# Ledger of designs, part 46: designed miniproteins, single chains, continued (3)

Each design is a single chain, and the fold is of that chain. pLDDT is the mean over its residues in the fold that is shown.

## One batch from the design tools (miniprotein)

Design m9578
Fold by ESMFold2-Fast:
Structure m9578 (fold): chain A 104 residues (1-104)
Amino acid sequence: MKLEELRKKLEEREKELQKLAEFVATLDEETKEELKKKLEEAKKKAEEEFEKNPEEAIEQVRLYAEIENLEIEEEELPELAKLLVATEIEFELVEKFKKELEKK
């Protein structure tokens, strides 16, 4: 029940990312390649941070679960932590990129 609630929130974030992906589809090839490079660098950094200190990311998911009053099984925590970190980084980076393009 409560794990499904967290997954639904992640699904909603993925829908927001899909809307941003539709925006990216309107960009020219050079701009798409630049964004792709930035996303790859951000993902690699996130993976390195997670590998370096997976307990920190797991603690963050536990804190989110506690604040949102969600009950999550210990075995689910690493997968959810990876998904949350990846999704949040993609969303923030694409949104920043969109904002910078809008200045022109």
Scores: mean pLDDT 68

Design m9579
Fold by ESMFold2-Fast:
Structure m9579 (fold): chain A 80 residues (1-80)
Amino acid sequence: MIIEMAKRMVENSRSLIAGAKELNNPGAEALATRMAEAVAKSIASTMDEERQKELEAELAKAKSGEEIVAISERAVREME
């Protein structure tokens, strides 16, 4: 159940990032990136403490919404 919810959240984040790019609006891209980050942190909170710290460190190094989504997608695959 939780994995299925996480997959949906990541899919929605990817769609938001793609949509923001289509709008060609820096404000929309910034908002989509913040939402993707919130989703990634929510997924991290369902993991053990060690993995949460690793994922949080990886998120801190991400430079784009696409990188944040990719990190989240990898984390969800790890949960499977």
Scores: mean pLDDT 80

Design m9580
Fold by ESMFold2-Fast:
Structure m9580 (fold): chain A 95 residues (1-95)
Amino acid sequence: SSLLQQLEETLTRLLEILRRIFREKGDDPTARKLYDSVLQLITLVIKYKDKLSDEQTQQVIQGLNQIIDLINQGDYDGAISLANQLISFLKSLES
């Protein structure tokens, strides 16, 4: 679907950003925590993407884009917080 294509494109962009952070800021504890949280989020999105409704998929895409914006602004704490909120949402789908 077009939503799944948009999701995959957003995940690819976020993964590229994580690879950059890993290379440039691997010694920064906050950057490492960001890397771990966002990588966990990406893993859960891939795991549950086929179980998401169109509305849930759109909400996930919006959340991932907000995380990208926060990272680009240097707000790593904000990005970690939002990533953890999305992780909790996705884990709630395990029922």
Scores: mean pLDDT 86

Design m9581
Fold by ESMFold2-Fast:
Structure m9581 (fold): chain A 102 residues (1-102)
Amino acid sequence: DVERLIELFKELLEAIANGDAERARELARNTPPISDLEVLLEILEELARWLEEEWGDRESAEEVRRHLEKFREDPTAGDALINAMVLVLSAPVDIAEERRRA
């Protein structure tokens, strides 16, 4: 169920961003491995939407979508896929850290 995977990834990233190591480990343990590339792309698209809608980070969301589009046009552009994943992982952490300092 891709929708359940998306929800688990959102909760995992939020736990990581908030420094909740116990919850992050629990969620990671309960998240099945992703071996299907199409499922991974669908998850990354939904996480980009989540960044825009829930975290207010339109710039990172647009950057993720640009990287995913490049990868779809050229599947040999593995760097684009990696960049999309890195942005999805780092943006919530950066925003949470800025919120803690403000």
Scores: mean pLDDT 78

Design m9582
Fold by ESMFold2-Fast:
Structure m9582 (fold): chain A 80 residues (1-80)
Amino acid sequence: MSVEELADKAAEAIAKGDLETGNRYLTLAAREASSLPDPQQSLQALADIYSKVSEAFKKAGREDLAKQFQSEADSLRQSL
């Protein structure tokens, strides 16, 4: 399963309020992104995962977590 597919599954679960399933797919997506051979590609993939998860938390009414993940995504993009 691709990093994008795992991130999409995490975001879908979080948006529906299934945080347990969402956290499971988020963890898998982050591990897959970290295993990419190009460090720049790895950081970009992690930033994209956190951006998708941030939007999902906003849809779930969790603005606190949405802001946290958006900040993490922005920080990773500054490292590119």
Scores: mean pLDDT 84

Design m9583
Fold by ESMFold2-Fast:
Structure m9583 (fold): chain A 73 residues (1-73)
Amino acid sequence: RIEQILAGVRTLGELAAAGVPAADVERLIREGLSPFLSEEEARRVAREAARLMAAGDVDGAVALVQKALEEAS
C-alpha cells in the first residue's frame, strides 16, 4: 500500500545519505512504482525523487512520490 511505499522511499533516502549511488536509488524507486504508474511516469518520478534525495531533501522526495501515486489513483 502507499504508506509502505513511502516508508521504503524514506529508507532509500537514508541509504542515499549513507553513500548509496543515486542511480541505484533511482532504479529501486522506479521498480517500486512500476505496478502503480506507467513506465514513463515511474522513470520520471524516480529520477526527480533521487535528485531530491541527493540534495538532502528526503521529505520532498517522499511528498513527490505520494503526490504521483495519489494523481494516478
Scores: mean pLDDT 80

Design m9584
Fold by ESMFold2-Fast:
Structure m9584 (fold): chain A 93 residues (1-93)
Amino acid sequence: MTFEDFLERNRNREEDAMSEEESKLFEKATEAAVEGKWEEMEKYIDKLAELLGMDEESRKKLLEFVKEAAEKNEELEKLGAELYEKAKEEEAK
């Protein structure tokens, strides 16, 4: 499986596209990234890449994707708060 194939299927959360084991490894990698446990995250990414038959380039893309997902989780919370405040201000004025 290519990284692009994995990204599309995982985005849609289709159980047919990934084994339960692959899905759990991705979830654990993302959880470790959110917690700042980069060493643990890399270990899960390594196992997932092996199961998916990913080359080194695809593994690097997967690692970057997981890091971006963790960062965007914080960014989405901040953006949500900013949008809420702006909408509230416009309704009040």
Scores: mean pLDDT 67

Design m9585
Fold by ESMFold2-Fast:
Structure m9585 (fold): chain A 79 residues (1-79)
Amino acid sequence: MKADELIKLIEDGSPENLEKAKEKIKELAKANTEENREIILKVKDYVQEQIDDLKSRTPFPTVRMAQLEELLKFIESVL
């Protein structure tokens, strides 16, 4: 799977698409290839950038922030 496809699932923000993104990240981590690690790192960088962007806004969206922070912790747990 390409990083752009995972990012699209995360951008959609639905619970179903977030769960699909988590499942695909688990599959990539399980295979544990250098290519798959690079994909996961690109997704991690995207999520971190989105969190940082949201923190710069006033008021920041608390629900979206919580979703992205949970997803970031999940990604870090599989790296």
Scores: mean pLDDT 79

Design m9586
Fold by ESMFold2-Fast:
Structure m9586 (fold): chain A 64 residues (1-64)
Amino acid sequence: DAQKARDQTTKELTKMIKDKVSKDELVKKMGELLRELGKTPEQRAAINSAINQMAKKAGIQPPK
C-alpha cells in the first residue's frame, strides 16, 4: 500500500527531525526507507514525495 509506505516514511523522518539527529543520519534513513519500503513504482513515488517534503522542512537535499 503506497499510502502506508508514505505514512511510515513521514512518521520516521518527523521523529528524527524532532530528535535533532544530524543531517547525515536523516539522509541515510531516507535512502534506507526508499530501499526497504519502495518495492513497487507507486510505493517508491509515495516515499520519494514524503522524503522531498521532509528534506525541504529540514533544509537538506534528498538522496538520489
Scores: mean pLDDT 76

Design m9587
Fold by ESMFold2-Fast:
Structure m9587 (fold): chain A 86 residues (1-86)
Amino acid sequence: DEELIEKLKELKETIKNGDAEAQKEAIKEFVGLVTERLQAIADRLGITEGTAENEEAILAELSPELREEIEELEKLAKERVAELAA
């Protein structure tokens, strides 16, 4: 968790302060890392269905610190994608 949190903090700085291409690459890397982590948790829990209940069960396996960092970056990435599309 700590190693992933540190990597997410690095990506957050790139998304805030990088140029448009660096921001796009950082968002792609962020999405990939989070998807990989959530899939690993789903596999460990034997979850195969994408229900809201199963999604919350997967998120509950994340440390509070990691979940908070993911939520902050997801919000920032969504705002940045909207700006880049404008």
Scores: mean pLDDT 78

Design m9588
Fold by ESMFold2-Fast:
Structure m9588 (fold): chain A 65 residues (1-65)
Amino acid sequence: SMMERLRELARELNLARDRIINDGSNRLEAFQRQQQLLAELRSLGASDDEISDLAVEEAQRRDAA
């Protein structure tokens, strides 16, 4: 359950980061969403290294599909 929650948040984090890079008109909202997701991941006990690893894993899983 906790791992599933962390992976869901990591997928949302990747979507927010994609929007920051690719959608300049919504960049501020995407940045704010990124900050909210990072805060939630940290509140669940994930380290910055764990967040980075999860985001990479979820991006690779998405791109392999």
Scores: mean pLDDT 85

Design m9589
Fold by ESMFold2-Fast:
Structure m9589 (fold): chain A 99 residues (1-99)
Amino acid sequence: KEREEILARLEELKALSTEERLELIREIAKDIENRAEDLVLLQSVAAELQDEEVQRAIAEALSEENRPVLLQAEIELRAKLYGKYEYLPQAQEVAQQLV
């Protein structure tokens, strides 16, 4: 199912070098409407691995116009992963709101 595919994609992204992740971000930025899920997964991997270069590149690829598409991708990924990945962007914000 989709969860297994997403978890496999996360491991694939973790296996990439920083340089490979930066190149992937450049590709995603050219077609963000169709690749928002990949960007959210890369953001999550960068947060887990504390990869500052990738985090910076993602911030540069983001625009206010793209925020709704990325937010929708985050919501869909959270549903597909059933809350099992703690580095997914929205999980920490929800925890803070409950405290």
Scores: mean pLDDT 70

Design m9590
Fold by ESMFold2-Fast:
Structure m9590 (fold): chain A 63 residues (1-63)
Amino acid sequence: MEEAVELLEAAIKAARGTFSPEKVEALQRALDAVREGKFDEAVRIAQEAGMPGLAELIRRAAA
């Protein structure tokens, strides 16, 4: 749980200089879902935002 939150926080910080506003919003929604223990929802959000690598990291951190 903590590991996935830290990874998402790091990704959001990196996104400020690299990603579109839509991807930054998706990262924030995924972070909120992880904090609520809704890992499947966080994975879905990452996939819909076109971030399959992040979705895999969330799955691995949740296992």
Scores: mean pLDDT 73

Design m9591
Fold by ESMFold2-Fast:
Structure m9591 (fold): chain A 69 residues (1-69)
Amino acid sequence: SKEYEPVELGPYTIVFFEEDGVYHFRVYRGHEPVSGLQTAASIDELARKVSELTGLPFAEVRAALEAAV
């Protein structure tokens, strides 16, 4: 298992960790959760799901998440 530093993008904070090759994550707006705990099989899927939840551009989200791993 690997825990990563939270990623801040605009008003959102993405908290995520990896366990058994799967990413587990939550998205917050300020201190309020935008989602329950979710999973992603890759950084690309994680970025896509975060982009869908936040409305932020996929490329920006992916770059920030990749920089955190």
Scores: mean pLDDT 87

Design m9592
Fold by ESMFold2-Fast:
Structure m9592 (fold): chain A 65 residues (1-65)
Amino acid sequence: KQAEELIRKLLEHMKRNPKKEKQYLDFLKALVKAKPELGEIVKELIKSFGKRRKEFLAEINKAMS
């Protein structure tokens, strides 16, 4: 539950700070590599995010392998 809250908050920060999207994406990739069980939550939240969805999903999928 706490992890989902943090991921949602991070995506909101990405939405409000487009120039920092790469930094936030790199953090999400590292998070998914460290906690593979969060990969599904991250992917679902990115799908609902809409913005840069295809690029973000591709990067997360690479991190999950």
Scores: mean pLDDT 71

Design m9593
Fold by ESMFold2-Fast:
Structure m9593 (fold): chain A 81 residues (1-81)
Amino acid sequence: MEVKPVKNRLTIKGKNVKSWEQAQLLGRYIEEKLGGKVTLDKETGSVFAEIVGISEREAEALKKKFSVLFDEVEAEIAPEK
């Protein structure tokens, strides 16, 4: 009760999309369910996503989902203060 849950910011950058349709569905999920910001670039096959107020568990799950959909994924999880 004394320990407040840490709110995290998750920033994801993906390149070389494997499935554009699934990437669009994941992006929509992030925007609609998690209140995140997602930028998808079809010409480069890239994504940039930023989600705030997310748990570490949810952040790790999203990292794994993006790693399936993109050949290159960079993800940063940082606590919000």
Scores: mean pLDDT 78

Design m9594
Fold by ESMFold2-Fast:
Structure m9594 (fold): chain A 65 residues (1-65)
Amino acid sequence: MAADRAALRRAGEEAERAVPEMEVRIEGDTVHITLRRRSIEAETAAAMLEIQASVLGARLEVHLE
């Protein structure tokens, strides 16, 4: 179903500010995370966004660049 896109966008923006190698894009009810480089910080932020997306009813896809 449709997720709360405003909450998802805010969470994504906060993650991008904390982790510069992470890019977050929201498409419909799916959150796309692109990691330019593997780091503990980026992987932790991606895991936190996955939990947030799940709670808000969205799907999450993680892409390694």
Scores: mean pLDDT 75

Design m9595
Fold by ESMFold2-Fast:
Order: structure tokens, then C-alpha cells, then sequence
Structure m9595 (fold): chain A 100 residues (1-100)
């Protein structure tokens, strides 16, 4: 594995754990919202700074999905549990593409 790809894989795995932990917090709504913002910022960094076209493309696709989930959540269309589930699914799909 290339160092950049390994770093991205590790970051996605850490994000999945963070989403699971956010739902168990004393304020799942605030924790989930803050975590979505952090995930978005991290993915934007990979899009801007990555020199690997595969990583850049996967990060761009994932960023778009995260933005869609955040927008639905901000409008009250989905619960924190639903937002977390959609985030985990999107992160896992990205991880599977990188490990395949």
C-alpha cells in the first residue's frame, strides 16, 4: 500500500468509529453535527492535497455524499441515528473501494 492510501484508509476507519461513538454521547445531535463538520473538512483536505487521482476521486465522491447527508440533517429530514447510518454506509463503501 502507498503511504497516502494507507493514511486515507486509516482516516476512514477512525471516522466510522467516531460516528458510532457520537451516537453514544450525552448529546448525540450536537456530537453528530460537529463530527459531520470535521469529516467534511478532512475530506476537503484530501481532495485539495492528494496527488493520487484514485484517492482524490473517492474523497470527492464521499464529500458530495457527506454534504447531502448534512443538508438533510440541517433541514430536520433525518434523525441523528439515520444520519450516522448513512455516514457509516458511505464511509464503508469508500473503504471497500480502497481495499479491493
Amino acid sequence: MEKEKEAFIRTLEEMIKAVEDALKSENPEEATRRLMELIRETLERFVKESKDPEIQKIAEELLKKVDEIMEKYKRGEITPEQAAKELIEALREALDKLKS
Scores: mean pLDDT 82

Design m9596
Fold by ESMFold2-Fast:
Structure m9596 (fold): chain A 63 residues (1-63)
Amino acid sequence: MEELKQRILEAVHEVLRENPSWSVKEASEEAAKRLGVSPSTVLKVYNEHSEELLAQAEAERAA
């Protein structure tokens, strides 16, 4: 379960790095295709994690 979440996040981040003009939805669809999972599952996992990343990035900018 945790391994799948990690792979999903890595795949989405990789797609976004390769395609910086793409939306999170587009990157999630491509990541889902690469991993053989549902795009809705990828988007859900990424949205849950993006809240944590946003909070972390805000803390880093404050430092």
Scores: mean pLDDT 73

Design m9597
Fold by ESMFold2-Fast:
Structure m9597 (fold): chain A 82 residues (1-82)
Amino acid sequence: SSAEIRQLMAEMRRLMDQAVEAAAAGDRQRLFALLQRMDQLVRQLGELIRAGQASAEEVAEIRQLLAEMQAKMAEIAAKLAA
């Protein structure tokens, strides 16, 4: 449903911010737990799209969120490599 999609997207944005903070702090255990939760949310959003529960506008918003997630993952990788 639209409400479920909005809730999952909002949680994803919170987890992304927390993952960047965990990476900056060198907290690998916290980072791993956050990345596992993010992966679960990506799968849940994908299932809602496949089930036809997302509008075209919501699909576009999810695509933008996933692109933002990819950028944050690159930032996390850079922080861990430093």
Scores: mean pLDDT 85

Design m9598
Fold by ESMFold2-Fast:
Structure m9598 (fold): chain A 66 residues (1-66)
Amino acid sequence: SAAERARALEAGREALRLQREGLEKAKEEGKGGDEELTAEIRRLAATVSEEAAAELEAEEEARLAE
């Protein structure tokens, strides 16, 4: 249901937040990070519902663009 999708989305955001922090540090070291973040987003999207995945990707795309 919607509550379960919200819970999955929150778990996804939590994992994405950690990946984001790691990505920022990797960029400082001169390592490629955008591809890693994109791969993690896609992998995460596969574990949640279509609707929840779309919301997660939209939010991250906005952050990635900035």
Scores: mean pLDDT 63

Design m9599
Fold by ESMFold2-Fast:
Structure m9599 (fold): chain A 73 residues (1-73)
Amino acid sequence: MEEVRRALEEATERVLAALTDERDKAVIREAAERLLAGETGSEEELRRYEASLSEESKAIAERVIAEVAEEFR
């Protein structure tokens, strides 16, 4: 659990640094805060947050998250 939390924090910081759209940054920040608090317990809720992102921001987030997950594996 601790490593997953650390990976999520790292991924969030890198995604926010890579994104340029303020609304997409707010969506990522909100989703990460809820995940860390244990409030978004379902993948359906996470998918809804992803659907709120532009396709460009979504692609950046997915790539960065995959890279961070590999580093913490």
Scores: mean pLDDT 71

Design m9600
Fold by ESMFold2-Fast:
Structure m9600 (fold): chain A 69 residues (1-69)
Amino acid sequence: MKEEVLKKVEAIMEEAGVPEDVREKAIKGLQTGLDSGNPEGAAAGVATVLYRAGFPEAAERIRKVILEA
């Protein structure tokens, strides 16, 4: 399950043209949040990173994937 979420999130960021450094930071934060059992916090953290980088649509899609919405 965690591995599928990570792959989907990475695919969304890649398709949106998110830079590699930003993608690595977002994935690292997501892995940490999922490993600690806090998917809501992980979703919020990833969304914040992407909003700050200028990718609001990717942030919204990724939140839905993480929260299964």
Scores: mean pLDDT 78

Design m9601
Fold by ESMFold2-Fast:
Structure m9601 (fold): chain A 84 residues (1-84)
Amino acid sequence: SFKEKVEEGLKYLAEGNVDEAIKVFNQIINEGNDEQKAKAHFFLSKIYELINDTEKAEKERQEAVKIDPKAVEEAQTFLEKFQN
């Protein structure tokens, strides 16, 4: 499911496996609906922030908001809950 793929991507990130996390979210972008694509772009923006790639982080953030700003807000809430 979409939720399971997001959790898998975030698990890779928690383990320090940034490359695998990026692959998971890019897979969601390629296969998902607009809501899922927006959320995946948002998670990629957070990954790029963590590795200090500010240019890619900003591009991913802009793409997420352009597709579905409400989905971005939902993804932010999910990320805050997952970090607990």
Scores: mean pLDDT 86

Design m9602
Fold by ESMFold2-Fast:
Structure m9602 (fold): chain A 58 residues (1-58)
Amino acid sequence: SPLTELLRAAYNGDVDKVAEILKKLGAKKEDAPSIATFARNFLGEEAAEVVKKALEKL
């Protein structure tokens, strides 16, 4: 599952892998605020910070 792979990459601090998965899922720069809010609320602080850094690569 792409979501399971995303969570594993985020918890491992792998910013490049998270960015790769987000691009494969069709995430665009305009989606970044919504994705960042979701990550902060549902994935936990450390994983959310990794996702935030990955969103800067979109």
Scores: mean pLDDT 80

Design m9603
Fold by ESMFold2-Fast:
Structure m9603 (fold): chain A 55 residues (1-55)
Amino acid sequence: VKAGIAAVLVAAGIAAGDSAAQIALAVALINSGASISSALAALSDAAQALVVDAL
């Protein structure tokens, strides 16, 4: 489940043109047990929209 969310965060961040640091932070947050909303806050608004559409 967490692995699936991390994959969606990576794909959305890449598609939106987010920095490697933003994507890495979002993945680290979800892997450490932080909320999905905390992980989303690390990404751009465009990437957040893509994640919401995928979930």
Scores: mean pLDDT 78

Design m9604
Fold by ESMFold2-Fast:
Structure m9604 (fold): chain A 67 residues (1-67)
Amino acid sequence: MLSPDELAKNISKAVKTSLKFHGYEDLADEASEKTYKESLKAAKEKGREGAVLAGIKVLNEAIDKAD
């Protein structure tokens, strides 16, 4: 139902919101942009599940790098 672009934007917003909620505002914009790019590619190749997993990976990597 959602286009790959709309799906990627929604996942990107979710990652941004999660990082802001946990106090990682400085990382939120960069992680959001990376999530959009990775989720868009994954959505086109593997659909909704791929897009969601791409977002989770970017979120986890951002938190891991934050220390």
Scores: mean pLDDT 81

Design m9605
Fold by ESMFold2-Fast:
Structure m9605 (fold): chain A 64 residues (1-64)
Amino acid sequence: DRVLSAEQAERIGVRLVTEEHRVDAAEGIGRLLREKPEVTLRELAEAAGVPLSTVSRIARELGL
């Protein structure tokens, strides 16, 4: 899995809230980033409670 910085993970989180209507995703991602400064797409998907395919698509759309 691709490793993401905190900034990149936050950008995906914003898209999950706005595009996928996953308001709870931002809280999960925020907690993960406090514990780990770099995360994988899989860890981000698990923290956000969404499929890995959703996070991977958003990351690609953002050019990450």
Scores: mean pLDDT 75

Design m9606
Fold by ESMFold2-Fast:
Structure m9606 (fold): chain A 93 residues (1-93)
Amino acid sequence: KVKQADALIDKGMGLMDPTTRQRINDLANQTDSYISSGNLFDAHTLRDQLNTLIGGSPPNSRDLYNRGVDLYRSYYNELKSQGRAFDAAKKLA
């Protein structure tokens, strides 16, 4: 279940200032849109910007966010092994 991953990400995001949180959401949505459209170059550029912004967040906020992402990746591998890789990729996008 992804509920624990969502809770950790939400908690991490909640420790960020509102402007940084909004920018992270905007960059993530744009990155996912570009991936879905096949524009991998622009998606990669936005992903780098997103990672830089998260890396600049307070350690506790960054740790909670990263733990949530790692839990999603754990679920991705589980879903992939079950032949559900597409569903996992869509959830992470």
Scores: mean pLDDT 61

Design m9607
Fold by ESMFold2-Fast:
Structure m9607 (fold): chain A 69 residues (1-69)
Amino acid sequence: SAQEALQLAREYESAGRYNEAIALYEQVVIDLENPSEQAGSAIRTMPPADRQRLIQEAKSRIEELKRLL
């Protein structure tokens, strides 16, 4: 799920694995902005405010981590 991918991205980030973290954050953004029925059941039931917050978090982390590479 997008939430599991986001959690994994945060774990890679804390471990200094920035390339892997960026890839996961980018996947989270794609999944949250383009929810599909198969991957997006949990995303589709997520409150819109929570979804937008997670998208913005992932985008800000991508920008910050790219500065560190």
Scores: mean pLDDT 76

Design m9608
Fold by ESMFold2-Fast:
Parts: structure tokens; sequence; C-alpha cells
Structure m9608 (fold): chain A 79 residues (1-79)
């Protein structure tokens, strides 16, 4: 089972700033942006990540999103 985070920024400049922040945060957890489509960032979190690290990563991403006015949605993927 994997988690997918979809982060949607209000504009391209906000998406650029958010992508840099998410990549910096993700580097600490071994997570990278899986896909970027315009103002939307897709992040896939491996099922091997401990719950404590998963929670810390999600909170940091949400904090970065709030700063730029972006929305975050979380989806569980089977496999």
Amino acid sequence: MRLRLTVRAPDAAAADRLAERVEAIGAQFGISIAERSGTTLTIEIPDSLPVTELTAFQLRVMAAAIEVGASVSVEEIEE
C-alpha cells in the first residue's frame, strides 16, 4: 500500500516555490516529486516509510502548502 499526495498550487510561481520546498523536505525522507503537471505536484510515499516519518513529512508538506495558498489531498493506493 502506498500513499499519494496531490498538491495543487494557485499559480505557476507558487507551484515553482512549492516544488523547491517539497524537494528540500523530501530529501530528508528519501522522497521526491513523482510528477508535476502545471500547477499540480504528485508525491508518492513508499509503504516502507515508518508512520512517524510519514506524519512528519505530511505535516511539513502541509505547512509549505499553506504558505503559498495550495491545497493538499491524500489518497491510498493498493499495491
Scores: mean pLDDT 79

Design m9609
Fold by ESMFold2-Fast:
Structure m9609 (fold): chain A 89 residues (1-89)
Amino acid sequence: ASNKELFKIAQEVARLLREIAADPELPPELASRVTKIAEELQEAIENKDTGKLSRALYEAQLLADHIVSTMEGRTRELAERTLELISKV
């Protein structure tokens, strides 16, 4: 993907991760990790740092894959959507 498309995907991934972290059924430890990655993505977007952004997207992919394996319902669906977006990078 182009740098413009990469940043657009990263913005949407950060938004989805914040929605996942807002789920009261998500374990607090997992919510903390999701929030940290969303913050790292936001920082990379603000700094236009493609290297840091790629690393944060990789971390988001691993975390979303874990959520898909361990959670059900809406949180799983949001994590599946996160993985679908990252697959376009």
Scores: mean pLDDT 86

Design m9610
Fold by ESMFold2-Fast:
Structure m9610 (fold): chain A 80 residues (1-80)
Amino acid sequence: MKKELAEESAKLAKEAGLDEAATTARYLRDQGNYEDAVKVAGISLAVAGHLEKAQEIAKKAKEVGLTDAAKIIESQIKKQ
C-alpha cells in the first residue's frame, strides 16, 4: 500500500507536468522512502494549484500510515 501510493503520487505529478517532482518521488520510492516520495509529489501538486489531487494524496497517506506526509501536504494546501 505505501509503495503503491508513492507510485500513484509520482504518476499524478507526472500527469500534471511536474516532471522533476515525479522523478524525485520515484527515486525516493525506489530507495524505500515512501514517506518522502508521497510528500514531494503531494507538496508539488499543491504548490502548482492541483489542490484536489493533493488532497486525495493526503487522505490516502493518512489511511496507509504516512501521517507526516499527510500533515505537510494538508499544510501546503491551506497556504494556497
Scores: mean pLDDT 86

Design m9611
Fold by ESMFold2-Fast:
Structure m9611 (fold): chain A 102 residues (1-102)
Amino acid sequence: DTIEKVAELLAAGYKLIDSLRYGSGPQGQQQVQQNRQKTLDSIKSLKDSFHPSVVERLIQAIEDLDPDKIEQSGTHVVLQLEMDYGTEARTQATLLATRLYE
């Protein structure tokens, strides 16, 4: 369950980063807003699985709409997942995120 939620968060974050780096005009702006909302919804589903400080850092990175900060915060989430659930959990979340992103 936590692995699936982390995968959804990572996939949403990847799409948000792409729309921030490569999106332009009204369609690009609309895609950023959709990806931002989906990422925030994924964070809300994880609020009980991680320490509040990790959740707050994620929310702030998403609200800042800074692709570098979002990427860094995503890295911290997968490291936290590995520490709490082991290396296999990180691998499973990353593989599932790749499928959801594609």
Scores: mean pLDDT 80

Design m9612
Fold by ESMFold2-Fast:
Structure m9612 (fold): chain A 82 residues (1-82)
Amino acid sequence: SAKDEEILEQLDRFEADLAAFEAWYAEHRDSLSEEEKRAIVEALRGALGLLDELEKEAESEEVKERIAALKARLEALIAELE
């Protein structure tokens, strides 16, 4: 559907941004302050909320599965930071 195509374009950008963040985090995790970690967790929780809204609008199982995979990656990062 046209809606799923729009969601896929958003997911492509999201995946690229998340991969860049994961690479940055791997390089800098040992130097982050507790305040910086809290700010990052808040931003990641906001991103989870966005994915939850996209999941409600998604029509195909393929798109839903891709969203679920991204949510799992965000949840893993939050668990590492907390």
Scores: mean pLDDT 87

Design m9613
Fold by ESMFold2-Fast:
Order: structure tokens, then C-alpha cells, then sequence
Structure m9613 (fold): chain A 60 residues (1-60)
């Protein structure tokens, strides 16, 4: 995966600890929408979403 996807997962995990998992999910959804608009492949978007959900489950 690219460094930007790794950075997104780390940022979302940080936000979940600071502001809660619901806020972090909203930020992740918006960020993934921007990446989709920039032409990131669906397979990479799906992998990134899966990684985000794994990170959020560990915090919940």
C-alpha cells in the first residue's frame, strides 16, 4: 500500500482516541471519498477501509 493510505489509517486511529470512533469514521469516509475522486483503485480503497475498521475495533 502507498504511504498515504498508511498515514490515513494512523490518523484515523489517533482521531478515534482523541474524539471518539464515530468522529473518526466520518473523517475516514470523507477522506476515502476524496481518494476515490482522485482515481485511487477500488481494491485499494476497500483494503484501506478494512484496515480502518480493524483499527477502530481495537479502540472500541
Amino acid sequence: SSARQDALVAHVEHLAREKGVEYAREVADRALGVLAAQGVPQSVLDETRERVEEALREIE
Scores: mean pLDDT 83

